# Designed miniproteins, single chains, part 86

Each design is a single chain, and the fold is of that chain. pLDDT is the mean over its residues in the fold that is shown.

## One batch from the design tools (miniprotein)

Design m3174
Fold by ESMFold2-Fast:
Structure m3174 (fold): chain A 68 residues (1-68)
Amino acid sequence: AQAAYEQGLRLYAQGRLEEARAAFEEAIRLDPRYARAWAHLGEVLAGLGRLEEAAAYFARAQELDPSL
């Protein structure tokens, strides 16, 4: 989970949004309670213009870790 999350962060920093999305989805697949991966997936979806999906994933991240 952590390795996929870190790969997602690198891809996101490079503006490779679709590849970042796939990496964060893999992190969530390996650890569905990985709140930071849900939050960053939300940021990627917002960057892709998928605002309603982004909002849902931010909500999930906050459910898992209210400190986010």
Scores: mean pLDDT 82

Design m3175
Fold by ESMFold2-Fast:
Structure m3175 (fold): chain A 59 residues (1-59)
Amino acid sequence: SVEELIKEAEKLASKIPDPVLRRIILHEINRAKELYNQGKTEEAKRIAESAVKAAKQAL
């Protein structure tokens, strides 16, 4: 689910040692949350999936 992807992205982002990359990824996560709250589920899912991938690469 989108909610699960957002939670995974947040957990991964908290572990990113580079403060610049962490800030950028946290911004993406916040955008995904905003879209999800607006009912834009497909857009939120795409951004959340992107944030998870980016966070994994930043580790």
Scores: mean pLDDT 86

Design m3176
Fold by ESMFold2-Fast:
Structure m3176 (fold): chain A 97 residues (1-97)
Amino acid sequence: MTRIELDGLDKNTILVTAEGDGAPEAIDQIAEFARSQGAEVVQKQYNSATSGTVLIRTKRPSSDLLKELAEFLKSQGFEIEEEELTEKGGRVVARKE
């Protein structure tokens, strides 16, 4: 099982936290997707075999990139458990078994 939390910290910054068996792969896939959408991967960290983080900076509203990341995760077989988008950011939680 892999759990991903996407937190829009401000209008232009997203913190991604991945936990579980597929966390390193999910971190790499999310980072590459974000770059493909024109975002900058400021930091990518593997904390363990089952945990990692990515800090993403975007020139677009972070809420727009959060929505695109949620759709990307659905395409990768994740279920969206929480999706709350605001003008200042938002939160998305996704899970895959």
Scores: mean pLDDT 85

Design m3177
Fold by ESMFold2-Fast:
Formats: sequence, C-alpha cells, structure tokens
Structure m3177 (fold): chain A 56 residues (1-56)
Amino acid sequence: MKEIEEEIKRIDEKIEELKKKLTDPSLSDMEKQILEGMIALLEGMKSFLEKVKKKL
C-alpha cells in the first residue's frame, strides 16, 4: 500500500512538471507532442495504480 501511494505521488508530481513545461511558448511542435504523449502515459499509469489501491 505505502509503495503504491508513493508511486502515485511521484507520477502526479511528474505530470504537473510536464504540464508546466507545456506552457513554454518556445517549445517546438515536436517537443509539445512528445510532452503530451509522456503526460498521457503517466496519467494512464496513475489511473491503473489508483484502481489497484482502491481494491486493497
């Protein structure tokens, strides 16, 4: 349980960091696409871990 909570927290912090990077107008379209893909992947992982935590 504790390990899952810590992992969710780390993912949440990383998502927030990446979202802040997306607000930078100097980013190229390719860089924005990569960051959006990374955010989507992390949100998927977080959703999965939250489902696991809810069942415990």
Scores: mean pLDDT 81

Design m3178
Fold by ESMFold2-Fast:
Structure m3178 (fold): chain A 72 residues (1-72)
Amino acid sequence: MEIRGKGVTIEVKEILKKLPDGSYIVTGRVKEVSPEVKDPILKVGQEVVVKARPSPTDPNVLELEEVLGQVL
C-alpha cells in the first residue's frame, strides 16, 4: 500500500490511528520524490508520519493530506 501526493510516493509501514473523518495517521518510508518537486524537504529512505485518506479511485493508494513529522 502506498501514499501518494505532493510529488511524493511513500510506502506504508504502519497505520497508527484511524480518525473519525475517515483519514489515517500513518508511518511510512519515502520511496520516490518527483523531480518536479522544488526544494524537496523529504528524501528517499526518510521515515515520516503523515495524515492520509483512502483514494476514491484506487483501493491500494492513500492520498497524502499532510506531512506531520519526520522520524530522525
Scores: mean pLDDT 77

Design m3180
Fold by ESMFold2-Fast:
Structure m3180 (fold): chain A 60 residues (1-60)
Amino acid sequence: MKELEEEIEKLKKEIDTLNRRKQAASQRDSPRAQRLVETYDSDINELKKKIEELKKKLEE
């Protein structure tokens, strides 16, 4: 359980970092910035799904 809890915490920190980068990119008025925002959204969603799977393993 300790290992899974540590992995979840690391994934949460990664999501926080991506959210900060996404917010910075969203303030830029360029096609590249828009593409970065979309990429960050996709990455964040994948990390959230991974956290949900790890949480299920902790409960079962």
Scores: mean pLDDT 80

Design m3181
Fold by ESMFold2-Fast:
Structure m3181 (fold): chain A 67 residues (1-67)
Amino acid sequence: MEELDVLSEAGRIAAEISRDLPPEQRQQAALEAVRTAWEALQQGKSPEEALELARETARRVADRARS
């Protein structure tokens, strides 16, 4: 999986997790998830690990917004 594909998938995962949130929180979840995936790839982590970290980031952002 190429970098662009990983970042696209991270955005998709974040959009799915944050589907029920207001637009501002949805954008924040997507931005943070994509950034997390990009940073993981720059650190030499696998695409699989980068996507798992992105999912965790999106969940944390969504959980904070729902609290």
Scores: mean pLDDT 82

Design m3182
Fold by ESMFold2-Fast:
Structure m3182 (fold): chain A 66 residues (1-66)
Amino acid sequence: SAAEAAVPPLLETIRNSTSEEDREAAARQLVALLRQHPELAPRVAAALTTETDPKAQALLLRVLTA
């Protein structure tokens, strides 16, 4: 689906972007996506379990708890 296709690039931006503004925007978009498609939450949780960067971990946790 279009929603499933949107998750990988948003996760990529949260995990790897050098722009804090882009990372925050991606996190907000992912929150909005999960509100419409709660079935996608396990994909975000899986990304969190493999993440070692504290900033990316905090953004992913915020997405899951919003």
Scores: mean pLDDT 84

Design m3183
Fold by ESMFold2-Fast:
Structure m3183 (fold): chain A 58 residues (1-58)
Amino acid sequence: GLNLLQLIAEILNLIGDELELERADLPEEEKKAKLKEIKEKIKELRALLDKLEKGQVV
């Protein structure tokens, strides 16, 4: 089963990555690519949360 603590840790890591990306002195193209990756991970985590809510298993 999915570990809820691990899921929370991934969410916190994504928040940290987003904040670091905003402050980073990187080319715009690299920032856009990383932001897209973060957004895709957020969608995956949202889908996992929906499954956990339905099954209530971790």
Scores: mean pLDDT 70

Design m3184
Fold by ESMFold2-Fast:
Structure m3184 (fold): chain A 70 residues (1-70)
Amino acid sequence: SDEAKELIRKALEALKKGDIETALKLLGEASRIAAETDPEMAELAEKAGVAAATGDIELAIKLLEEALKL
């Protein structure tokens, strides 16, 4: 979904700026939008959200970069 990819791009930028709260909100929306049409993207967005929430920002960034390759 183009809408989910755009939200993932914005979440990635937020993570790189250290804005974890904004990133988590955007990832939640991306996962919700992708869930019906692109379950692999939804799963990567959910895993990135968990990683970001637990302080593993490097893993979160990597998972979002993989999602954008889909």
Scores: mean pLDDT 85

Design m3185
Fold by ESMFold2-Fast:
Structure m3185 (fold): chain A 115 residues (1-115)
Amino acid sequence: TVDALIDELLRKIGEYAKEAGVEEVTVYVPVDASPETIERIKKRFEEALKGVKVKVVESALYTGKSDREIAAMAAYSAGLSVAFKAAEIDPELGLKLYQETLKLFDRIEAALAAS
């Protein structure tokens, strides 16, 4: 399911963040996301990424999306955020998370299209 794939991506992000010593992750949500959707995403990500501060930033690049698509895009942005921060310390570690984020997001997008 989409949610199971998002949870798997968040689990990997948390493992890489801990290994690299990343203490904050930036998560992008669309500017038209409801406060309830933003709070739900923040809580979900804080629970999955224990010990990592979740910073939510609004983006105009993604609008008109469902709650499931918003959560998927948020997880993707979190993966990229941690990958780039990890790459500043260990380029190989950052590249590995970047590649795993892309692979899992491809699977998430396929699952979203089948829903």
Scores: mean pLDDT 84

Design m3186
Fold by ESMFold2-Fast:
Structure m3186 (fold): chain A 94 residues (1-94)
Amino acid sequence: SIEKDIEEFRKRLEELAAQGKPVDELLREMARFMADALTKYADNLEEMKKVFDEFEKIGREYLDRLGLTPEQRARFDEIFENLRKQGEYLAEKK
């Protein structure tokens, strides 16, 4: 269900953007999806990496269209980097 999780992520971001939700709310939803993926794909680092790569790509595409400030862009990068490292660490420890 990697394809389903990616599609749900894309749809959720599209809904939030269409509703004019603040960038901070989009960032929180992106972090939530990645945290859920950490749990769901904890036993499969390869699938976890694929999901994270697609989430980051989709997230970047949406945030670029919203005209982020440098500070907001740095926050996005930090959130994704931290969750990615946490996921890899947890998966490798099993």
Scores: mean pLDDT 77

Design m3187
Fold by ESMFold2-Fast:
Structure m3187 (fold): chain A 59 residues (1-59)
Amino acid sequence: MSEEEKREMVRLVLEEGKSFREVAEKFGVPESTVRRWVREALEEEIEEGLKLIEEAVAK
């Protein structure tokens, strides 16, 4: 399983509004796997966003 596939699954859920089930069916993986990758990607974005805010506020 590649990191590229994880990114595509996340994009299909977030950009196209596909359900976890539909994306899981397309890639032949359990929907719990898709949910896990989407959750991790969102957590990473939140941390990156917070970092940018702290860098902008801290002089």
Scores: mean pLDDT 73

Design m3188
Fold by ESMFold2-Fast:
Structure m3188 (fold): chain A 75 residues (1-75)
Amino acid sequence: STAAAIANARTTLAIIKEWAEQTLPPDVAARIASLIDETLAKLDANPNMSLAEIQQLMAETGRRIQALLREYQEA
């Protein structure tokens, strides 16, 4: 169900946020946390999102996190 997909997305994002806070420098962790909080806010604001919309949002968020990690590794 869509509700289950949203719940799973929230759990996944929370795990990534905690991983970043434990593993990465504080400034990089804060940037990732900001992206995650933005994604969580979009999920909260749109409880009737389709499964495809949830998957697209999660993929976009993942891509943005990967871009930040690349910038950190190249700095």
Scores: mean pLDDT 86

Design m3189
Fold by ESMFold2-Fast:
Structure m3189 (fold): chain A 60 residues (1-60)
Amino acid sequence: SSLEERLKKLEEELKELEKELEEAKEKGDEEKVKELEFEIGVLEGIILIIRGVLNLIESK
């Protein structure tokens, strides 16, 4: 389904943001760390919602 494809893309984006966060922490870029932590939190929330919806669809 298109929803599963979107979930996969979001999980890939999350992985890339986690790599950027690690790099920003190594560089001591506190502003970038704060921005990335916020973006990661939002994306994790979206992923949880999509996973919940998919579980409901599969429980038919």
Scores: mean pLDDT 83

Design m3190
Fold by ESMFold2-Fast:
Structure m3190 (fold): chain A 96 residues (1-96)
Amino acid sequence: MSREELDIETALVLIEGSIAILDAKRGNYEAAIEGIKRFGDRAVQLLERLGLTEEAERVRSLFDKAIEAAKAGNYEEAIKYLHEAGDVLVRAVERA
């Protein structure tokens, strides 16, 4: 993967996360949960393609916690986990 392709794909993954956060803030909870799942799947797949297995496992764990919090109606906690997952993704990609 070229650096430009990696930067574009990372930006698109982060946009999915931002949309999920906006849906949660607007009370579109079903859309928010679906968005969290899409963001998580794309982030984990990107990290796995880069061979960053430990970061992929950490991001997967954070998304599982975000989904669990969202299903419990705790969207503030879900958003916190999404931000932590995004930070892991960005830092991992910068080192790739």
Scores: mean pLDDT 85

Design m3191
Fold by ESMFold2-Fast:
Structure m3191 (fold): chain A 83 residues (1-83)
Amino acid sequence: INKYLLELIRIVGQIEASSEEVARIVGLVLRAIGALLDGDKEAAIEALKEMGELAVELAEKAGKFELAEQVKKVTEKAIEELK
């Protein structure tokens, strides 16, 4: 797991969301980690993109626009390091 992926997981943990929304984010994080452990960079990138998109949506819905921007930047860096 690269530095930016770990940072993304920490940031996502700060999002206030419903139990169902939290479960979706956790599922995507686990999918990304599982794909990385299997050496499947493409599947990991897909999971990170979907997770980042959902996390941005939830942060914006909560009115936390700075957090949403931080999620966008860290997601991009996490994906860039996997290429």
Scores: mean pLDDT 78

Design m3192
Fold by ESMFold2-Fast:
Structure m3192 (fold): chain A 57 residues (1-57)
Amino acid sequence: DERLEELSKLTGLSVETIKLLEEAVKKLGNGLEAAEEVSKKTGLSLETIKKALEIIS
């Protein structure tokens, strides 16, 4: 998926992490809750995930 590969380059996150983040946003309907969920699953900092959300959104 070219879009996910481009987002991976922009955020520095793996394609799989971006997919998890987009799915969490859809499931939870809240960017902060989605960021916390992905942060816990990946071990990445909440700040890193929040910056990725701003780029994805």
Scores: mean pLDDT 79

Design m3193
Fold by ESMFold2-Fast:
Structure m3193 (fold): chain A 68 residues (1-68)
Amino acid sequence: SADSLIEKGKEALEKGDYETAVKYFEEAIKLDPNNPEAYRLLGRAYQKLGDVEKAREYFNKAAELEKK
């Protein structure tokens, strides 16, 4: 489930495995494209990877989903 993938992504993020975290959050978004939490976590993972532009894009997507 999307929730299970988010949990695995959070575990990867906690361990500093940011590439693996990105993978899990991307799969969670494929299952539930309207979940703002998954986009925020993906943005956080990209921020840790130093990809500032992708982080900003995903944080903005999460904010738009929370607004609607």
Scores: mean pLDDT 85

Design m3194
Fold by ESMFold2-Fast:
Structure m3194 (fold): chain A 63 residues (1-63)
Amino acid sequence: AMAERLAKAEQYIEEGRKYLKNGDYEKAKESFEKALDLLPADHPLRPEVVLLYEYAKQKIEEK
């Protein structure tokens, strides 16, 4: 259960990073949002994913 949730979260993080590299900021934001939904509130990866989510969001607003 938890291991499956973390595996899916990691997949969404990878997809989000790929979208960031391609300039697809909306899709990157959506991928990171899905990852955050799967990560526990106190998980060590959460702060990093939050920063990636905010970065994608800021890039959308700048365009």
Scores: mean pLDDT 82

Design m3195
Fold by ESMFold2-Fast:
Formats: C-alpha cells, sequence, structure tokens
Structure m3195 (fold): chain A 80 residues (1-80)
C-alpha cells in the first residue's frame, strides 16, 4: 500500500485499540504508525499538531507506552 494508505490504516488501528482498551495492539499500531511517518520525505507542522493531540488523548486514556512512542517520534521529526 502507499505510505498515505498505511498512515490511515495504522491511525484507524490505533483508534480502534484505544476504544477497545487493548494496550498491546495500541503499542503495535503506534510503532507501525511512527515507522511509516519516519519513512515519509516530508512531515508538516500541521501533521505534528495532529500527532501531539493523538499522544495527549492516549495519555488521558491511560495508554502511556503507546503515547511515549508517538511523543519520541514527534521529537525526532521536530529535529529535522
Amino acid sequence: ASPVTRLIAHTLGLVGAILEGDKESAVREAKALVETLMSLPEVTEDDLKILRNVADLMREAGFDEAAKIVEEAIKKLEER
């Protein structure tokens, strides 16, 4: 699948895992999402804002490990 299709798929998978309370699937989907993001040639400021909101929502829901994975990816992308 294209990088955009993979981003959409893993974002939906992450949301689904959070809604079901599946912390293991949330970690797996977060890792796949950040791997796809790191493979993109360009990530915009708007993309980073969305990712920060996702990490914040994960923390509020108690998905701390998945949130940390996304937060560390944001930090690396901001250093580009």
Scores: mean pLDDT 79

Design m3196
Fold by ESMFold2-Fast:
Structure m3196 (fold): chain A 65 residues (1-65)
Amino acid sequence: PSKEELEAEIELSFLIMQGQIALLAGDYKAAAEYYAKAAELAEKNGDLELAAEFRAKAEELEAKA
């Protein structure tokens, strides 16, 4: 993998982890923001399926916020 691909993978993992922590804490607004960021990054990386999953999750959480 390129340096850019590795950096993107690390950033995506960090966003997912933060989203999960926020969700576990009941902070739906923060969780939605992290999942939305993860969706944008996944889309930029060409993973359209993963991006769609994170976007759907962000919308679901935003509705609860």
Scores: mean pLDDT 83

Design m3197
Fold by ESMFold2-Fast:
Structure m3197 (fold): chain A 144 residues (1-144)
Amino acid sequence: LLSEREQAFLDEFKEFTEPLLSEEELEFLSRVPEHMRLLAFIGLATNAVIREGKLEELKEFLEKQIEEDPNLALAYFLLGYLYITGLRKHEEGIEYLKKAIELDPNFAYAYYELGTYYLVSFDSPEKQELGRKLLEKADELLGL
């Protein structure tokens, strides 16, 4: 559930990023199930931002949004995603994803991203078990 402020933030993020997406990327998004479409959009948008050399501009935009409203779970999620996938600063990215979950314990995408990261980035049984539990929580929140 997005608040009015989170929806306004998402609309600004889409306005900045959607023009950077190719027709093929937009066609791909149309085939993604609705419950995963925002996460898929974020992935493609982040890749497009990197491709167009606008990564620092996106980071600055997200940091400014958090400064204006420190309770924007979605902004922390996007910053965490950018840090893990775009900047390869995994520890900082994890902390932002954890902050998104603290602010919105029902934020399925944050559990999904954090759980996936633990499963694919670590060979530790303890980290993989943590990842599985996070993915189970994401599935529960998405009604799967």
Scores: mean pLDDT 80

Design m3198
Fold by ESMFold2-Fast:
Structure m3198 (fold): chain A 83 residues (1-83)
Amino acid sequence: LEIGKPLPEEVAKWPLLLISPEGIEFYRKQIEKDGKKGYTLVAVKDGVVVGRITVPSPSDLPAAIKKAEETVLKGGTINEDYL
């Protein structure tokens, strides 16, 4: 998954978690890496990937969404992995 590229077809098939008031779409998938389970959020604006955040717990998702929204609204992109 590459930041600044169009939303890949495989990610578009992930569950859509929410759409922000600003039109940022958040897709979510449970993942496993090196025996650790987590959740990857992909933030999409106007069909382009603007963020990816991987968190270890579903309870971390609201904070990750807020951080991605704030970053994207400031014209930035975000790519963070907390696994």
Scores: mean pLDDT 83

Design m3199
Fold by ESMFold2-Fast:
Structure m3199 (fold): chain A 73 residues (1-73)
Amino acid sequence: MDAQIARVRAAYDAGQLTPAAYQFAVDQLRRWQQTGITVSDLVAFGRRARAMNFSDDQRAFLGQVMVDAMRAQ
């Protein structure tokens, strides 16, 4: 989880994520650090990211981070 949080922070510092996308992703990763991640959690994350109108590039980046977080557990 710490590696994925650092990756999201680096993307935010590079201007690739809005403050809202950064906060949403970090808050979700911190929750999943306590609970673990299921495939249903990834599907729900993707639906919420679309509902929040994050850009296609932001959603693609965050989707890959979340998949990598699930695989690392």
Scores: mean pLDDT 86

Design m3200
Fold by ESMFold2-Fast:
Structure m3200 (fold): chain A 77 residues (1-77)
Amino acid sequence: SRERLREVARELVTELQSRFDEAKAAGRKITREEARQYADSLLAEHAEKYGLTPEEVERLRAFLDQAVDALLAEQEA
């Protein structure tokens, strides 16, 4: 359902944000490659948990790519 996809997106962004916050607290920067690998890992875990279709996975991947870009830009500010 659309509601399920929104909940998954929220969970993914929350966990991604938490990872960036932890790195910042430790005085470290996350690279684009590290962020993408972490995002891919989170997406795979949630795809299994929620039984996501390939189309839903593709939509969430695009959304996560945007979230990664935003968080990396915040790191540079």
Scores: mean pLDDT 84

Design m3201
Fold by ESMFold2-Fast:
Structure m3201 (fold): chain A 60 residues (1-60)
Amino acid sequence: SKEEELIKKFEEEAKKVTSWEQADAVYRKLLEETDKLGFSLEERKKVIARAALAIQEALK
């Protein structure tokens, strides 16, 4: 699905994050792309949650 494809894309980008400034950029891009694609609040929350988890792991 488009949702799962976008999740995988942002998880990969999140894994490359080395600073909170870069994390903010990933979140901003994610919000912009999910809005552009017309994602529901529930779909957007799912993408954000998985990206956030990947960012947490990358910043350890």
Scores: mean pLDDT 78

Design m3202
Fold by ESMFold2-Fast:
Parts: sequence; structure tokens; C-alpha cells
Structure m3202 (fold): chain A 63 residues (1-63)
Amino acid sequence: MLSEEELKEITESFASSKPLPEEKRVLLPIPGNGLPVHKEDLPKVIKNLGYNPETNKPLTPEE
């Protein structure tokens, strides 16, 4: 599990130039509200939180 400090450090270290589509951003359930996440890095951060950014569901042990 990622702590709030680790998530903040990850988002601050990433200098992504690829903005997320607004539609995909709306479908992403972030487990913790108020995360300081750049929209550009949301898919990577969501995956690191154990969620699939494409399906908007928790990752299974098989994945």
C-alpha cells in the first residue's frame, strides 16, 4: 500500500506531458480523496494504488 507521502512524492517527481482524457479521468475511482495527483499521471498512480485505470476496478491477484 502506498502512503500519502509516497503518492505525493511520486506525483511531484513525474513530469508527464501527456494529459489524461477528461472522460477517463471521470471514470477513475481514487481510493483516497484529496490526493495531490497530476491528471497527467493519474493512470500510473491509480495502477500503483492497485486499480486498473482502464476498467476502473481493483486489480485482481491474477493481474
Scores: mean pLDDT 52

Design m3203
Fold by ESMFold2-Fast:
Structure m3203 (fold): chain A 74 residues (1-74)
Amino acid sequence: MVDFDQGVADIVLAVGNLALRKGDYEGAAEMYEKAITLASGDLLREAYRNLAIAYEKLGKTDEAEKWRQKAEEA
């Protein structure tokens, strides 16, 4: 069974994904940053990748590159 923190991280990640789909890239980035504090393993990698996408959509290229690299290393 996933622990409680991973379940919460999964929900926060899903909320971030909904924001990303609606074009709320700032809201999506905020949710993904929260998911990162709770997530591990595959959820953490997913949060890093999606955070990089959100920052790229916001034009924050340096932040996007940083999170993309973290996703590859996690």
Scores: mean pLDDT 79

Design m3204
Fold by ESMFold2-Fast:
Structure m3204 (fold): chain A 94 residues (1-94)
Amino acid sequence: GIDRFSSVDPDSADAHLRDGLYYYKQGKYDEAIKHFEKAIELDPNNVRAYLYLGEAYYKKGEYDKAIEYFQKAIDLNPSNERAKKLLEEAEKKK
């Protein structure tokens, strides 16, 4: 098997968020989604992972999925203004 990719901090969820954001900035949304999903698998309460996952689906035009993930981010942190704004933007695209 492949060696474990864990040369980063114990918070491997943060490492996957960084990698996901890197792919997101390159327009590689499917790769970004895989990393954000892994971040959620490692830390199910990671608000940023849900936020970025929603943003990646939004960029793919999958507005229903984007709305679901933005709503999850809001459910975990009701004070997240960015998640609320992105939810509104995704709803406007439907």
Scores: mean pLDDT 80

Design m3205
Fold by ESMFold2-Fast:
Structure m3205 (fold): chain A 106 residues (1-106)
Amino acid sequence: RRERLLEQARAMLQSAGVTDPELAEIVAELLMRLEEAGVDYGIGYLSPREIVVIVDELPPELQAFLDEIEAKLRELGYLVVRLPRDTGSMEEIEAALAAKRAAEAA
């Protein structure tokens, strides 16, 4: 299970242009904790330097952990957007990314 999640994290980060093995370990740990807590999660959209995380309600400790990962990715120049699990349309994902790009450009 851990090896599968680590490979999933590496593949996700590689799609965004990230090859940091330590960041992959941290992301794999987050995915494992989300599964153990019974929290539904997903990665809805990936493009170079843009990451969309789809996740429902998080316990406070996991919320802080996810916030830390998002902060590290932003420091590396990545655009990170978090959306609720009921986000099912590409239109909503594209609108969220466009809004985030505009905010970063200001």
Scores: mean pLDDT 66

Design m3206
Fold by ESMFold2-Fast:
Parts: sequence; C-alpha cells; structure tokens
Structure m3206 (fold): chain A 82 residues (1-82)
Amino acid sequence: SLEEELRRRLKRLRERAAEVIERARAAGDDALVAAAEAELARYEALVEAAIAAGKEPDPVAWAAEELRLIGVEVDVEIAQRR
C-alpha cells in the first residue's frame, strides 16, 4: 500500500538522518547538528502529511527536501575532513 511504502521511506530517512547527526556530533559542529535535525523535521512532516492525506508527496517538494539533506550530508563530510 502507499502508506506502507511511505512508512518504509520514513524509516530509511530516519536511519540516514541519525547517521548524519551522529557524524556531525563527532565532528563537534553544533550548527550542522541543528541543520540536520531541522531538515529531518521538515522531511518527516512532508511524509507524515502525505500519509495523512493518503496521497504521494508533491514530487517538487520531495526533491527539494532530498537535495537539502544531501547538502547537509556533504557539509558533514567536509567538516569531518577538517
């Protein structure tokens, strides 16, 4: 079902975000921790709204959240190399 698919995506998102947050904490970059947490909250809200509505998320909004999370992942990788 769509709900089961979205809940699987949400689980994968949470696992990915937890990894990013942990790496940001290890790097000692509080701003990146805050950015990763804020992005997770926005992305989770998008998925939860889609589940509540019983429809696919808006693909443009989904792509925007995905790109923002990738940006945080890149920033964390750079911070870990300093």
Scores: mean pLDDT 85

Design m3207
Fold by ESMFold2-Fast:
Order: sequence, then C-alpha cells, then structure tokens
Structure m3207 (fold): chain A 104 residues (1-104)
Amino acid sequence: MSVEEQFDKLLREVLSTMFSPEEVEKLLAGEVPESLAALSEAERVALVSRMLGALIRHAIENKYSEEDVEKMLERLAELARKLGVPEDVIERLIAMAKRHLASL
C-alpha cells in the first residue's frame, strides 16, 4: 500500500468516528459537507487536531520517513484549509507536529 493510500485509510478511520461514509469521501475529495457548515471554528480546529494526533501516532508506529511525513502533513493542511481553519492556526499545528516527530 502506498504512503498516500495509508494516509487516506488513516483519515477515513479518524473521520468515520464523527461523519458518515459519504461525508468522509467528500472531505477526502476536498469538499465540505453541508453538515460541517454548522461547526464553529473551535470545533473545526479540534477536528484537525484530532486528525493530527492520529497522524503523529501512525507515523511513529510505522516509522515513516521525514519525506512521507511531510507529504501527509501537506495533505492534512489542505484538508484543514477546506474545513475553514485559519492559515496561522494550520501553520502552528503543523509546526508543533514537526517538532514532536523530530524529538523522537
């Protein structure tokens, strides 16, 4: 399974705890489901933080390369932008993840 396929599977697992299969596929395609329009900024940030936590754990467990981790973080950042998370918040979350992974 490619790194991209593994990342999409991880995102499906995390998102499936909160969203329907149809909503998950829309999110992975970069579309925002109508159900997400009701979420506050804080709730969207919390969702992205949850996905980031799952990504960090998965990267550690599977010993991903720095290049693979960078690709996954870029994919997550794109999803966060589609979810309406502010760019400065995205940058802080990604920087925090990179620091945590670099310390291991």
Scores: mean pLDDT 75

Design m3208
Fold by ESMFold2-Fast:
Structure m3208 (fold): chain A 65 residues (1-65)
Amino acid sequence: SLEDEIERGILAIAAAVFLRLYEKGYLSPEVKKLAEETLDAIAAGDLERARENYEKMVELLKKEE
């Protein structure tokens, strides 16, 4: 569906941004791993797994606030 394609696109952009922030030293290696897993899930067509890994990234970021 259009909504699934939009969500997939948003998750991919978010994961790419988090990987860039990791390269600049702003994020933990655990966040990098979840960003990579999100992109892998998107490449595999597994939107549910991509969503789960994205939610885990957000939860880690909240624990550091």
Scores: mean pLDDT 84

